# Designed miniproteins, single chains, continued (3): the designs that were tried, part 14

Each design is a single chain, and the fold is of that chain. pLDDT is the mean over its residues in the fold that is shown.

## One batch from the design tools (miniprotein)

Design m8460
Fold by ESMFold2-Fast:
Structure m8460 (fold): chain A 70 residues (1-70)
Amino acid sequence: GSGGAAAVAYGAAREALLSGEAAPTLEALTKAGLERGQQIAAESGLDPVTEEQARLGARSALRAHAAGLS
């Protein structure tokens, strides 16, 4: 469901942020979540990640970053 895809996008966005591959912005993390999250979702047999689901994941990743969570 949509929650699973958003969780995958969140993980992808956090990984990109922690590795320094993406800036800590909603746009950059949404892009990372879309590209990497779609790969992971396809491998897991999930529906494709949408931009809205990736944006939800990106918001969660930004909040985790602001809270000092790795």
Scores: mean pLDDT 77

Design m8461
Fold by ESMFold2-Fast:
Structure m8461 (fold): chain A 75 residues (1-75)
Amino acid sequence: MELYEKIKKFIEDLLNEIRRALETKSREEVRQLLVEFGRKVDEIIEKAKKENPEIAKYVKDLASDFLLEVDRLLE
């Protein structure tokens, strides 16, 4: 549970960074950050699966929510 909460907060922090970047950077630069952040989320999922397979399913749900929010921010 604690690892899940840490990952959730990390993803929320990434979303906040994207929102800030939208105010200060070009849309093209924000798009690049989104691609990079997506990879970071994938890395977190891989680490979670190796350390605590039980929470990996929950982390995948967080990643899905992240992708949905990213789509909304780009629209």
Scores: mean pLDDT 76

Design m8462
Fold by ESMFold2-Fast:
Structure m8462 (fold): chain A 97 residues (1-97)
Amino acid sequence: SLLEKFEKVNEIYEELKKVLPEEEANLISAIVYLRTLFGEDPEKVKEELLKKEVEELREELKRELRRAVEEQAKRLGAPQELVDKALAEIDKLVDEL
């Protein structure tokens, strides 16, 4: 169930907040959320990401957010101008985390 996976994602976020710096906890949790939306197991994604440096996590988050925006835009038939604006905002927001 997708709901059970998201309950696990929330559990991961709460645990990471207790043991990691805020920046790392936020980056890992955001990537886990996005990859879970695409059907991956949140626990496996977490274990993979815990091995990565902060800069690698920022690049992974940008990649996953771009994928999410592009897939949603394709599904909705969104204009390219809106897609381009969303992609530009992603880079800015992730760099501020």
Scores: mean pLDDT 83

Design m8463
Fold by ESMFold2-Fast:
Structure m8463 (fold): chain A 108 residues (1-108)
Amino acid sequence: SRLEEAIREAEKRLKDAPEEERPLIERMIEAARKLLRAIKEKNKAEAMEAHSELHRLFSESVRRGLRLAAEVGATLLRAADEELLEAKFISEDGVKDNHNEIEELLAS
């Protein structure tokens, strides 16, 4: 799974992360794990709630100027969107809209 791989890479990056970025990265990993579990359980409502939580944490990382957390969050969200699309919980247009929003937030 792309999301499982993204979570493992995030956990690896967390070990060497600056102290100020660690709490937000830990929360993003937790949200991504909840999302993956919800997809495996075919619970669309819980998956979309976990996706919203992950997006909120990503937006916070961008707003606070936490570069590593923002990079981790963007990677986790992109992988999450691919898993949600495969599960048919979101449309291809929904993935494109989400990815566009990630790029716009990273550019600000």
Scores: mean pLDDT 88

Design m8464
Fold by ESMFold2-Fast:
Structure m8464 (fold): chain A 67 residues (1-67)
Amino acid sequence: MKVTVTITGSKPALTSEGKVLNKGESITLNNATIKTLSSGEILVTDVETGTQVLFDPANVTITVSAA
């Protein structure tokens, strides 16, 4: 599924590629899976590229679409 994560709060999100996403920035993952961790954080993984993004759900807006 396609997942777009937009940072709406002051806490940055980190990608597995070492990129920091700050307030107002977004990332789109075209072939994503979503996993909720025991910490309450959400891990989104692009299964084609291997890119992962870890974020606090209170600090982001998530848009999910098919494909």
Scores: mean pLDDT 79

Design m8465
Fold by ESMFold2-Fast:
Structure m8465 (fold): chain A 72 residues (1-72)
Amino acid sequence: GPAAKEEAARRFREFALSQGLSEEVAERAARIIVEAPTLAEGLERAGTLAVLHGADPEAVGRFVRELIAEAE
């Protein structure tokens, strides 16, 4: 539901900042998650954005899988 997306967006924003991404990119990733039709689609798109901006693909993949498992 909307609460799960908001929580995932906040956690992803914090994660993105910890990976060295800018506040602007982290905010954009958070919006992608909230606005997506599903949590899984939002996390996939936000993860792709993070990798394009220099986040470690393996770290992003692990974090996305953890958030999906936690929401199920």
Scores: mean pLDDT 85

Design m8466
Fold by ESMFold2-Fast:
Structure m8466 (fold): chain A 69 residues (1-69)
Amino acid sequence: MELHGFEALQRAVAILRDESLSDEEKLARLREFIEEYLSSLPREVQRALLVTAARLAGREDLVPAIEEL
């Protein structure tokens, strides 16, 4: 994984672990994150990164919603 990919992964994990955000707010923040930082990447790479972040954050329950982003 490239250094930029690892940084993106850490940021996605931080969003998913943010206890001040509702699940809907987390998904909205992830959508913004995709648009700003991941939109140039292939969809498969975007999905793999966000699914990995959800697993690392202990939020596997959000994986179906993340795949629909």
Scores: mean pLDDT 79

Design m8467
Fold by ESMFold2-Fast:
Structure m8467 (fold): chain A 57 residues (1-57)
Amino acid sequence: SEKEAEREKLLKEIAEKLNEIGDKIDEGIKIGKELREKEGLDGLEAFRKGLEEAGVG
């Protein structure tokens, strides 16, 4: 079906964009853990700063 082909294409595009966001979130978590360990920041504050450093807004 034409509609099924269009849905499959859209789902692949969504998955690719979600993977990009996921990679940035993973980097943000990593940075946040380092900030928590080095600066003694609250876990939520460290996570927020890590996401900002990774370019997640």
Scores: mean pLDDT 78

Design m8468
Fold by ESMFold2-Fast:
Structure m8468 (fold): chain A 84 residues (1-84)
Amino acid sequence: MLYRPDELLSKLLEEVGEHKSTLTWDEIKFYILTYIIENNLLDPENPSVVDLSGTLLGEIAGVDEVDLTSDELDKAVKAHLTPV
């Protein structure tokens, strides 16, 4: 299934070099993880925990911290996607 990101999520995707108007969920997850890694957002004491404070991804998630072993980030990102 293809998804269309909203303006805020599209801005994040552009920061990691993705300019397509529609993407698969696997492509979106890849670019979200790329953003996390390139911005050094992983907690050094617990690499499943992501510090989102002051980031564009934090604005998308509506929280300052997420655990990647939960579905919290996936649910928040999906709220910014429209199925096409």
Scores: mean pLDDT 82

Design m8469
Fold by ESMFold2-Fast:
Structure m8469 (fold): chain A 59 residues (1-59)
Amino acid sequence: GAAARAHGHNAAVEAVESGAGVITVDPSKFTGDALAEAGVFGIIEAQSKGLDATVVPGS
């Protein structure tokens, strides 16, 4: 849903700006398909900006 995609996008923006190479998705706020959606959307966003980042669960 829109909330999961927004979370993934924000996590990707933070990863790109920090150069950390990790996209952090919150499993306490999203589970199952929604958490996967956040991770996938984050990867797509990061890759569109030239960052090859790994998705990790976190706060």
Scores: mean pLDDT 78

Design m8470
Fold by ESMFold2-Fast:
Structure m8470 (fold): chain A 73 residues (1-73)
Amino acid sequence: SRKARAEELKAKGDELFAQKKYQEAVREYWRAKLLSPDDPELYENMAKAYKEMGLDSLAEIYKKQAEELKKKL
């Protein structure tokens, strides 16, 4: 299912993030987001990865999107 695939991609992103492969982690989170665009955790994880990469403005954008999604719960 699309949900199961999104969870698998998210898990791959988390593993890559733990390995400090932040660009690769963002790529997998982005793929998961295409299948599950309303999961605030994906946006939070992308924000953390962008911050680790020194892309602070992009990290803030994704952090705000995660906060907006949480308000819709």
Scores: mean pLDDT 86

Design m8471
Fold by ESMFold2-Fast:
Structure m8471 (fold): chain A 71 residues (1-71)
Amino acid sequence: GEAEFERLKEELRRLGREAGVPEEEIERAIQTIEEIKKKYGLEAGIRAARSLIEAARLGRTAFLAGVHDLE
């Protein structure tokens, strides 16, 4: 639910920082998943957040590519 989406946003911020992504790009990623939630619903936002978390685990380049693909 909503609490899961908020938890995933915080996990994304943590993983983005760990991967060396600039704070500005991390916030762009958060805005992107929030926009997906707004346009396509909570479950779509959760799926987008989980996709970006997986990309973050692969590193900075994968994270940035994942954000671009969702835009």
Scores: mean pLDDT 85

Design m8472
Fold by ESMFold2-Fast:
Structure m8472 (fold): chain A 68 residues (1-68)
Amino acid sequence: SPRDEALAVLDEIEAVVLANTDDEAQKETNRATMALVRESILALSEEEQRRMLEQLRELLALERRRAA
């Protein structure tokens, strides 16, 4: 489903961001931000989740490029 796919991509973004964050306080802030984004996704309609999924895929690619 678009919801499950969007949440899976968000989990991958969180993993990349946390792997590239050395400060524990910043990691906590990043986890809190990701939790808020997750809640926002769950409140979206299926059509909005499909649009969010596309944006999240682009963000994941960007975060992976920044990490390299």
Scores: mean pLDDT 85

Design m8473
Fold by ESMFold2-Fast:
Structure m8473 (fold): chain A 80 residues (1-80)
Amino acid sequence: SIAEEAGKAVLEEAEKNGGKITAGRAAEIVRKVLLSHGYSEDVANEVGVRVIERLGGFPGRVVSGEEAAEAAKEAVEEVL
């Protein structure tokens, strides 16, 4: 599913950075995944906002890749 793909992309990026990622970076990755699947910028941006909200509401918050991947999947499933 697109939710699984978004979660995997976030987890892979976090692994490159010692297992950590910012909420804003996780949202950016999820937006890119959705755009690559032909979703509009409006839909991609809405999902990105939901990722940040699920990860504490500010883009600079540092979280684990596991936490960010779960938030990414849940945000995609909430909007799509």
Scores: mean pLDDT 86

Design m8474
Fold by ESMFold2-Fast:
Structure m8474 (fold): chain A 65 residues (1-65)
Amino acid sequence: MKEAIEKVKKRAEELKKQGLLESIEVKENTVFAKLTKSSKAAEDQARRELQKAGMEAGVGVQTLD
């Protein structure tokens, strides 16, 4: 589980560097990410990338508005 969470966190940090996320937090083996308020296309991209990373790693992901 630790390695899986780190993989998802790394992907979330990459998305944050791209300006798609405002913040990232890990609680109770779940990754929480706050989306940057931008275009719907950018928000949908961030959600898809995080959900994909979470599913591939078997880690819970929650996106915040």
Scores: mean pLDDT 78

Design m8475
Fold by ESMFold2-Fast:
Structure m8475 (fold): chain A 95 residues (1-95)
Amino acid sequence: SLEEELERILGILLGAILTAGRDEEAKQMEEAIKKKNYREAVRIAREALEREREKLEAMDMDQDVKDKLQAQLDALEELLRRAEELIRELEERRK
């Protein structure tokens, strides 16, 4: 189902936020998912990923490592866009 696909994607995004050490955002996102407040979960994930992108851009590190981390953030951004699309489809079907 669309909801099962959305929850799978949100689980991946939640795991990435936890791995980034953003425990407070991860907790808020998990609570939003449990309440089926998918828009709030996506908002939290989007803001957390934007902060990680800004942090990465400001980091003084090897460019090859930076490029690989950038590619990982880009992949998570694509998942975020897919989650937003699924939320729109679910809202249209529940009207």
Scores: mean pLDDT 86

Design m8476
Fold by ESMFold2-Fast:
Structure m8476 (fold): chain A 85 residues (1-85)
Amino acid sequence: SVETVRELVEGARELVEEQEKYFNSILPSLSKDAQEKVKKEIELAREQLERAEEAVDQGNVDQALQHVGAAFDSLLDAIRVIESD
């Protein structure tokens, strides 16, 4: 349902915000290149969440889920950058 997807998008926002706090806490220990890449991935995750919210407001459940997935992919890419630094 649209309501279930709205709750999922809200949960995704909370997770992105929590991960952003964590990433920001470790940024000073990363290389400059890794810092720039992590910041870019966080920004992409936020953009995808905004699109997911727009999609749920339009009743587009499938689009909302795709955008939530893309937000999580960006968070995973940020983690991979951190682990490879």
Scores: mean pLDDT 88

Design m8477
Fold by ESMFold2-Fast:
Formats: structure tokens, sequence, C-alpha cells
Structure m8477 (fold): chain A 102 residues (1-102)
């Protein structure tokens, strides 16, 4: 899944810089799907990587320049999972992205 994660991060960054809201949302849903998958696999390292990447993209900073405490990372993971769980039953793009990982 590392290639899917790296591709989704790259697409989200490029979409945000270009102002392409549709492309950004598609990449964002792929990141939410990966977060749900990581949680199901008990892959805490992948969950934290996704949370860091999403926060960096939202702030418009490089991921390597982002300094977060363990508590801040844990809060971002919780926020991502909660968002994904709420959207999964009502969002077709998120469901399709998640099903592609199974």
Amino acid sequence: VDERFEEAVKEAIEAKKSGDKKRYLEAYYRLLALALYAQQQNDQELLERIARAVEAIELGVPVEDLVLSDEEIANRVKELITTAEVLLPVNEDLRRAYESLL
C-alpha cells in the first residue's frame, strides 16, 4: 500500500496547489480509505504517516518540516478515522477507494 499512499499524497499536494477541488477531494478520499485500511490491519505506523501527510497538506508545508507531538498525531488519527467512518456509508468515492484495498 506504500505506493498507493505516496501517489495519493502527491495528487493531493498537486491538486491543492492548482486549486483543483475535485482532484483534491478524490485524493483525500483515497487517504481516508487508506486510514480505515491501516486501522483494520492494526498498522499504527501507516496511520500516523497518513495523519502527518494530511496535516502537512492542509497547512501547506512539506511533510518533513511538520513537527507534531505524539498527542497531536493521536488527535489527527482520531479525526481522520472519525471522518472516514461518518463518510463511508454516504460517500461513493470513499467506498470505492476502500473496496479497492480489500
Scores: mean pLDDT 82

Design m8478
Fold by ESMFold2-Fast:
Structure m8478 (fold): chain A 66 residues (1-66)
Amino acid sequence: MELSPEERERRLQELADRLMKAIAEGKSGYEIEKLTLEMDRVSGRITDEEYEARLKKIEEFEKKKK
């Protein structure tokens, strides 16, 4: 999946705005962490495999809190 530099920047900015809004609204740490993880994936900071592994771990911790 290859995005143009402009498309990637736009998507990252949209995710950053969503992250800031989630923090301001007091969303759960799990929701904030998921948004941060998606930004890392879009920026190429982590692989798709790392994204899936970390997402699963977040969801497991969220589930265990119930």
Scores: mean pLDDT 77

Design m8479
Fold by ESMFold2-Fast:
Structure m8479 (fold): chain A 62 residues (1-62)
Amino acid sequence: VSDENIQLAVDMLKRGESMFDIIAKLMEKGVSFENAVQIVTTGRKLLITKGRVTVDEVKKLL
């Protein structure tokens, strides 16, 4: 998965967009459903538990 696609998901999560909208946007960018779900759930978990999320932190957990 590209850093650009992870950054897009991180930005959408920070804006409070729904998990389904983020998955749909990632799939428009050519990300598979499985990878889109993993990115969004990982990013959301980090945001809830740490109060922040970055591309590098998401990449470490994928």
Scores: mean pLDDT 84

Design m8480
Fold by ESMFold2-Fast:
Structure m8480 (fold): chain A 84 residues (1-84)
Amino acid sequence: SMDALLRAIGLVLRAIGLELDLDIARKNKDLDMAKKLLEEAKELVREAEALVAAHPDNEVARRALELAREALRRAEELVEELEK
């Protein structure tokens, strides 16, 4: 549906914004910000998974989930790097 498409686009934009914030946290070596972004990435993945479950034939929703999972992976790696 058009509504599902617009929501999927919104999740894609949120994933891009999260990746930019992760780059800032990395440059500043800000562990507290990295941990907050990790929680935001977990929430984004949950929302994307729910959207895919509701609209399994929506390719943009599936791509949003892939981008959300990539943001989560990068957030987890950043937290691990900054804790060492």
Scores: mean pLDDT 89

Design m8481
Fold by ESMFold2-Fast:
Structure m8481 (fold): chain A 122 residues (1-122)
Amino acid sequence: DPAAIRAQQEKERIREITEQAREEILAILGDDSLSPEEKRARLEAILEEVRRQLGLTTPEQLAFVERFANAVTREERDALEAEARAAGFDEVTILRMAMAGGLKAFVDSNLPMTEAALAALK
């Protein structure tokens, strides 16, 4: 089925984009020559480029990316996928949003706390 082959090729492309971004993120996180603020700026630029490469440009798509980034359990992720499907997104677009969200979650959990961010908690 040509449609199934195209869907599989698109899933492979999403994986390749995600794996490349993860390597870039790890390189930035491990670069001790960069300040916490410089790391944040570069990591934000990578996440923006990933969203662009995955065609995630609408406010609704970006809202789902943020929600996937905040989903901690499989149950939360499954519920969010069902909600995105109900909203009319296709399976490939849902995968793009989930993968972009997963990269953001990875960045957020590994990001050094800046002095400005610490001050904002007081």
Scores: mean pLDDT 83

Design m8482
Fold by ESMFold2-Fast:
Structure m8482 (fold): chain A 75 residues (1-75)
Amino acid sequence: MKEQEQLAELEKIAKETEKALEEGKVGFEAKMTWTDAEGKTRSREVKMLTEDTVEEKLVDEARNLELEKEVVLPK
């Protein structure tokens, strides 16, 4: 319910961030949402500065969420 709204908002943030990165910006901010092993829903703000570190962090924090794909790396 509320999680879907947060995910939709995160997509919008990703789009805005892409525009900023096209101007020569390096980092971007995204909000990661996942479910714990206990079944609890958690949310965490992630500040991305470089591509190298982001990939491993996304996999570890996002677990098996498609969120890692929503957060596009600057290429």
Scores: mean pLDDT 52

Design m8483
Fold by ESMFold2-Fast:
Structure m8483 (fold): chain A 87 residues (1-87)
Amino acid sequence: SLEDLVEELLRLAEELAVRMHLLDPENEEVKALGREIREAHERKDYERLLELARRLAEYALEQYPDNAVIQELARRILELVERVEEA
């Protein structure tokens, strides 16, 4: 269901944000994106949630090109964003 895809997207986005925070705790942009993603989910603003999750994933791909775990999480997030948009 759409709700199941959104919940999976939230879970992966939170995992990515936590992993990025552990690598760079001073990065306020990652903390802000994580907070905004949770707020969008609470409001059921799925369009904003998709936009923010995409931005977080793209930021992760750019900032951590050699971190295989972060790269894989970011790619999975982008794939889920596309699936939610097509649903």
Scores: mean pLDDT 86

Design m8484
Fold by ESMFold2-Fast:
Structure m8484 (fold): chain A 92 residues (1-92)
Amino acid sequence: MGLDVSEEEEKKLEELVEEAKKEVEELGLSENAKFVFEYEAQRILAEAAESGDIEKAREEIKKLIEKAKELQKNNQDEAALKEVKEELKALN
């Protein structure tokens, strides 16, 4: 409605990105995962600014948060598996 995107809608989108960054920081993701997250978040913001489609951007940000949570789980499982594999190698 009205102009492409209101200043308030843009601020709400930025707030969602900042909240997502906070959640990612609390998850203790690797530096690489954080960088990927920042890149994707910036891309979503840029697309939203160009298209004016805030709802699409909101959905993409939600998916990004879910992806970050999955990455955290996978990283923990992989670290645990590597530790067990290293211990088994020492015994052999």
Scores: mean pLDDT 67

Design m8485
Fold by ESMFold2-Fast:
Structure m8485 (fold): chain A 57 residues (1-57)
Amino acid sequence: MTEKVKLPEGTTIKDLKIPSIFSTYFGVKFDADPKNNQVIVSGSENSVKIAVDYIKS
């Protein structure tokens, strides 16, 4: 599953301070997409949903 999360202008993936548990234990991949000011979140459906909810909170 892949989900796209919009970021505010000037915000980078590093500014989100995403806990390593998402990539290490849940296997979620985060790819910066600076052209569209977004982060692409990839992984299993449940893991992606949890990661996206975290980013949006």
Scores: mean pLDDT 74

Design m8486
Fold by ESMFold2-Fast:
Structure m8486 (fold): chain A 100 residues (1-100)
Amino acid sequence: MFERLRATAEEVLRGAEEGRELAKELLEEAERAGDEEAKRLAEKGLEELERGEELAREALRLIEEGGDPERAKELVREAVLELASGTVNIMGAYVRLKSL
C-alpha cells in the first residue's frame, strides 16, 4: 500500500515540475502576444501545480514517518486532482496561443 502511494506522489512531483516549466514558457508567450485569457489560464495552471506539489510532498512526509495511511491517501488523491486541473488549464493556454 505505501509503495503505491509513494510511487503516485513521486509521479505527481515529476508531472508538476514538467508542467511548471511549460506554464512559465506559456506565460511569457501570452504576455508577448497580449493574450490576457491565455495568461490567466497559465497562471491558474501554475498555481494548481504548486498546490499539487505541496500536497504530494506532505504525503511523502507522512509515509516516511509511518503516519496515518488514510491521510496520506487523501493527500495523494488531492495532489492528483490538482495536477489534472493544472494540466487542463495549461493545455487550454497552449491551444489558445497556437490557435490565435
Scores: mean pLDDT 86

Design m8487
Fold by ESMFold2-Fast:
Structure m8487 (fold): chain A 84 residues (1-84)
Amino acid sequence: MVGEALAKAVDAAMKYGPEEGIKVADKEIGGEGGTVMQTLLTNDPSAEQAEEASKAAEKLYEKYKSELMRIISESFRKRAEALR
């Protein structure tokens, strides 16, 4: 499940730092997972980073029907709009 894969990536980020969390997301979910994780771990993402993370999470929602990814996508989209 994509939610379990994201949880593993978060666990890795908490234990070993953000770079390891991003690598775990890339391995378990793929490039869209890495993009989402990288932006989640970024304290002040640009509008472009937030927009790309929103699109990545939307693709993950479509592939896996994960409600968590829908929420993440919507949140990043709103953040990108607020920064423009």
Scores: mean pLDDT 82

Design m8488
Fold by ESMFold2-Fast:
Structure m8488 (fold): chain A 79 residues (1-79)
Amino acid sequence: SFPVLTPEQQEALRRQAQRLLEEAKKWLEENGSKLSPELQEKIKEKLRELEELLRNNAPPEDIVKAYEELAKLLQEAVA
C-alpha cells in the first residue's frame, strides 16, 4: 500500500516532479539526437504522462510511479 503523505510532502513531490519535467525536456533537446528513436519516444511518452498527471492533480501514488519510470529511463539514457 502507498504510504500516506502530508500536504507538505505532496507539495514537495509535485515541485520535484515539475523540476524533473523541465530538466528532462532541456536534456532531451540537447541530447535527443544521440539516443535511439525508440528511447526518445519512450522518454517523450513518460514526459507527457507525468505532465498530464500534474495538470490533473492526480493522486501522489500515480505521480511517484510516473516520476520513477521517467527517472529510470533518463538514468539508462545517460549511462
Scores: mean pLDDT 83

Design m8489
Fold by ESMFold2-Fast:
Structure m8489 (fold): chain A 92 residues (1-92)
Amino acid sequence: SSAKLKELEELNKKKLEELKPLVEEAREPYAALDEEEREELRKRGAEFTKELQKQYEEMKKKGEDEKEILKKLIEEAAERLRELLEEIIAKA
């Protein structure tokens, strides 16, 4: 339903707004990384994307509601991005 989509959009927006200060703080530390460090971060991102896709498919197969699956995945993606940003900041 349209209401279901709006709920997911608002959750995603809220999580992005919560992460914005960390994204801004990570900007200069990220720019200071060498190409090997940036490549490692790209690989970690790709692996995590595959992991989330697998989790989605497994939860869908178990008969979980798609809205609840997507809410869980949005929360997990936000938490993983927060951890990654904190790691980048710590390297400065």
Scores: mean pLDDT 81

Design m8490
Fold by ESMFold2-Fast:
Structure m8490 (fold): chain A 61 residues (1-61)
Amino acid sequence: MTPEERLRELLAGIPNPKPGETLYDILKRLHPDLTDEDIERLAERLGVSKETLVAARPDEL
């Protein structure tokens, strides 16, 4: 599975995304204890940059 496919799968698994929310906004809403370090580690696990991850929008898929 490619990094892009992993990111798409993660976005598809998000319940009830609000229009215009980025993945970062959604993650902070669902997990308010999430730190910037957690976001960086998630980006590394998906094989994408942190900037790509935080800018990803599930409503645009």
Scores: mean pLDDT 70

Design m8491
Fold by ESMFold2-Fast:
Structure m8491 (fold): chain A 95 residues (1-95)
Amino acid sequence: SEERIRELLERMEEALRRALESDDLEEIKRKVEEIYEAVKELVRISNLPVEEKIGLILRAMGLVLDALRSDDLEEIKRKAEELYEIAREVAEKAL
């Protein structure tokens, strides 16, 4: 559904905005996890081939694991931005 894709992108954009504006390590990590959950849902509902879906989920999972293991706010914020870019790429290809 186009409406569902839009809803997921809006939720991710808001989570990203809050992560970028925060200086609280734990809040930023929670926002990264929220973006990741939305990315998984977006990939699940997409019409992409199964092989491409697996690749996207593995890439997103790697970014989340890197973010959760980091204590560098700027590194974690970069990982959040990269997760959002995966979401935008999936949304564009899913149409």
Scores: mean pLDDT 86

Design m8492
Fold by ESMFold2-Fast:
Structure m8492 (fold): chain A 66 residues (1-66)
Amino acid sequence: HMLDFEKIKEAIKKKYGIEFKSEEDVVQALQAITGITDPEEIRYPTKEQAEKIAKALGLKVEELYK
């Protein structure tokens, strides 16, 4: 299932003070903070990749989805 990018935008804004306007900007930011090189692996992460994204944002894995 695809990530909830509205939720992720709010998490990045809260943690880093940066407001993104586009999904592509969020994907690029998540690539930079996690080291995941494939943008599709950000959009449709494996369980391990989702855990890495959640940890980077200070969220639980279920909070990355609706």
Scores: mean pLDDT 78

Design m8493
Fold by ESMFold2-Fast:
Structure m8493 (fold): chain A 64 residues (1-64)
Amino acid sequence: GLSRSQLEKLQAFLRTLQDMVRQGVPVEELRRRGQELIAELDPEIRDTATSFLNQAINQQQRKE
């Protein structure tokens, strides 16, 4: 399971992804910024964060 600190970081990451999607950020910019944010996360949560980024990218691609 995730520590409280890791969960808080993951929640902050998810909020940032949702904000970018709401703003209509292009898929390539969403991918780039998302990857930069994932690099700042603890290694243990990077796979989970990558899954969420892929979901956000798929959502944004459907709008384009």
Scores: mean pLDDT 80

Design m8494
Fold by ESMFold2-Fast:
Structure m8494 (fold): chain A 88 residues (1-88)
Amino acid sequence: MLDEESLEVHRRMKVSVAISDVAVAEGRRWGIPVRDAMDVVNEAIKRSKTLEELAALVGEGLAALAPMSPAEVERLVQRILDAAKKAL
């Protein structure tokens, strides 16, 4: 119950919402079910230590579920990273 912990929880919540919106929207374009896209996001949040790692893990997870080219994966990773940074 520290002010730093409260601020960190608030930042994590804003980032989680922002990247979930991007991942779900992109997933729909590829026919990925919302549940599967959300599972990718939740796993990425659990395993990532940085916003860059978070964006990369979400991109990789969605790429495993859809026939995305490397260029499309890179664009998705950038969009997720931008959304996460903007949410802070």
Scores: mean pLDDT 80

Design m8495
Fold by ESMFold2-Fast:
Structure m8495 (fold): chain A 77 residues (1-77)
Amino acid sequence: SEFVKLAEENLDLLLEEGLGLPPYKKEKAEEYLKKLEEVLEEARKAYASDPSITESQLKGAEVAYEALKEAIRKASE
């Protein structure tokens, strides 16, 4: 799907531009994940209140977050 492709593209971009190359410092990784968690929570609230936002859009955001979280977890020092 379009959102899965966007999630894959965003994951690569976020890892390279946001965190650099592994290993990631735990404090920086945790701070970045916390900010992403806040963005995901706002997306969930938007989905609950705005019927124009599709379940596929929310699922795409959730998949991107989980993939990024797992990548950071594996690459963190």
Scores: mean pLDDT 66

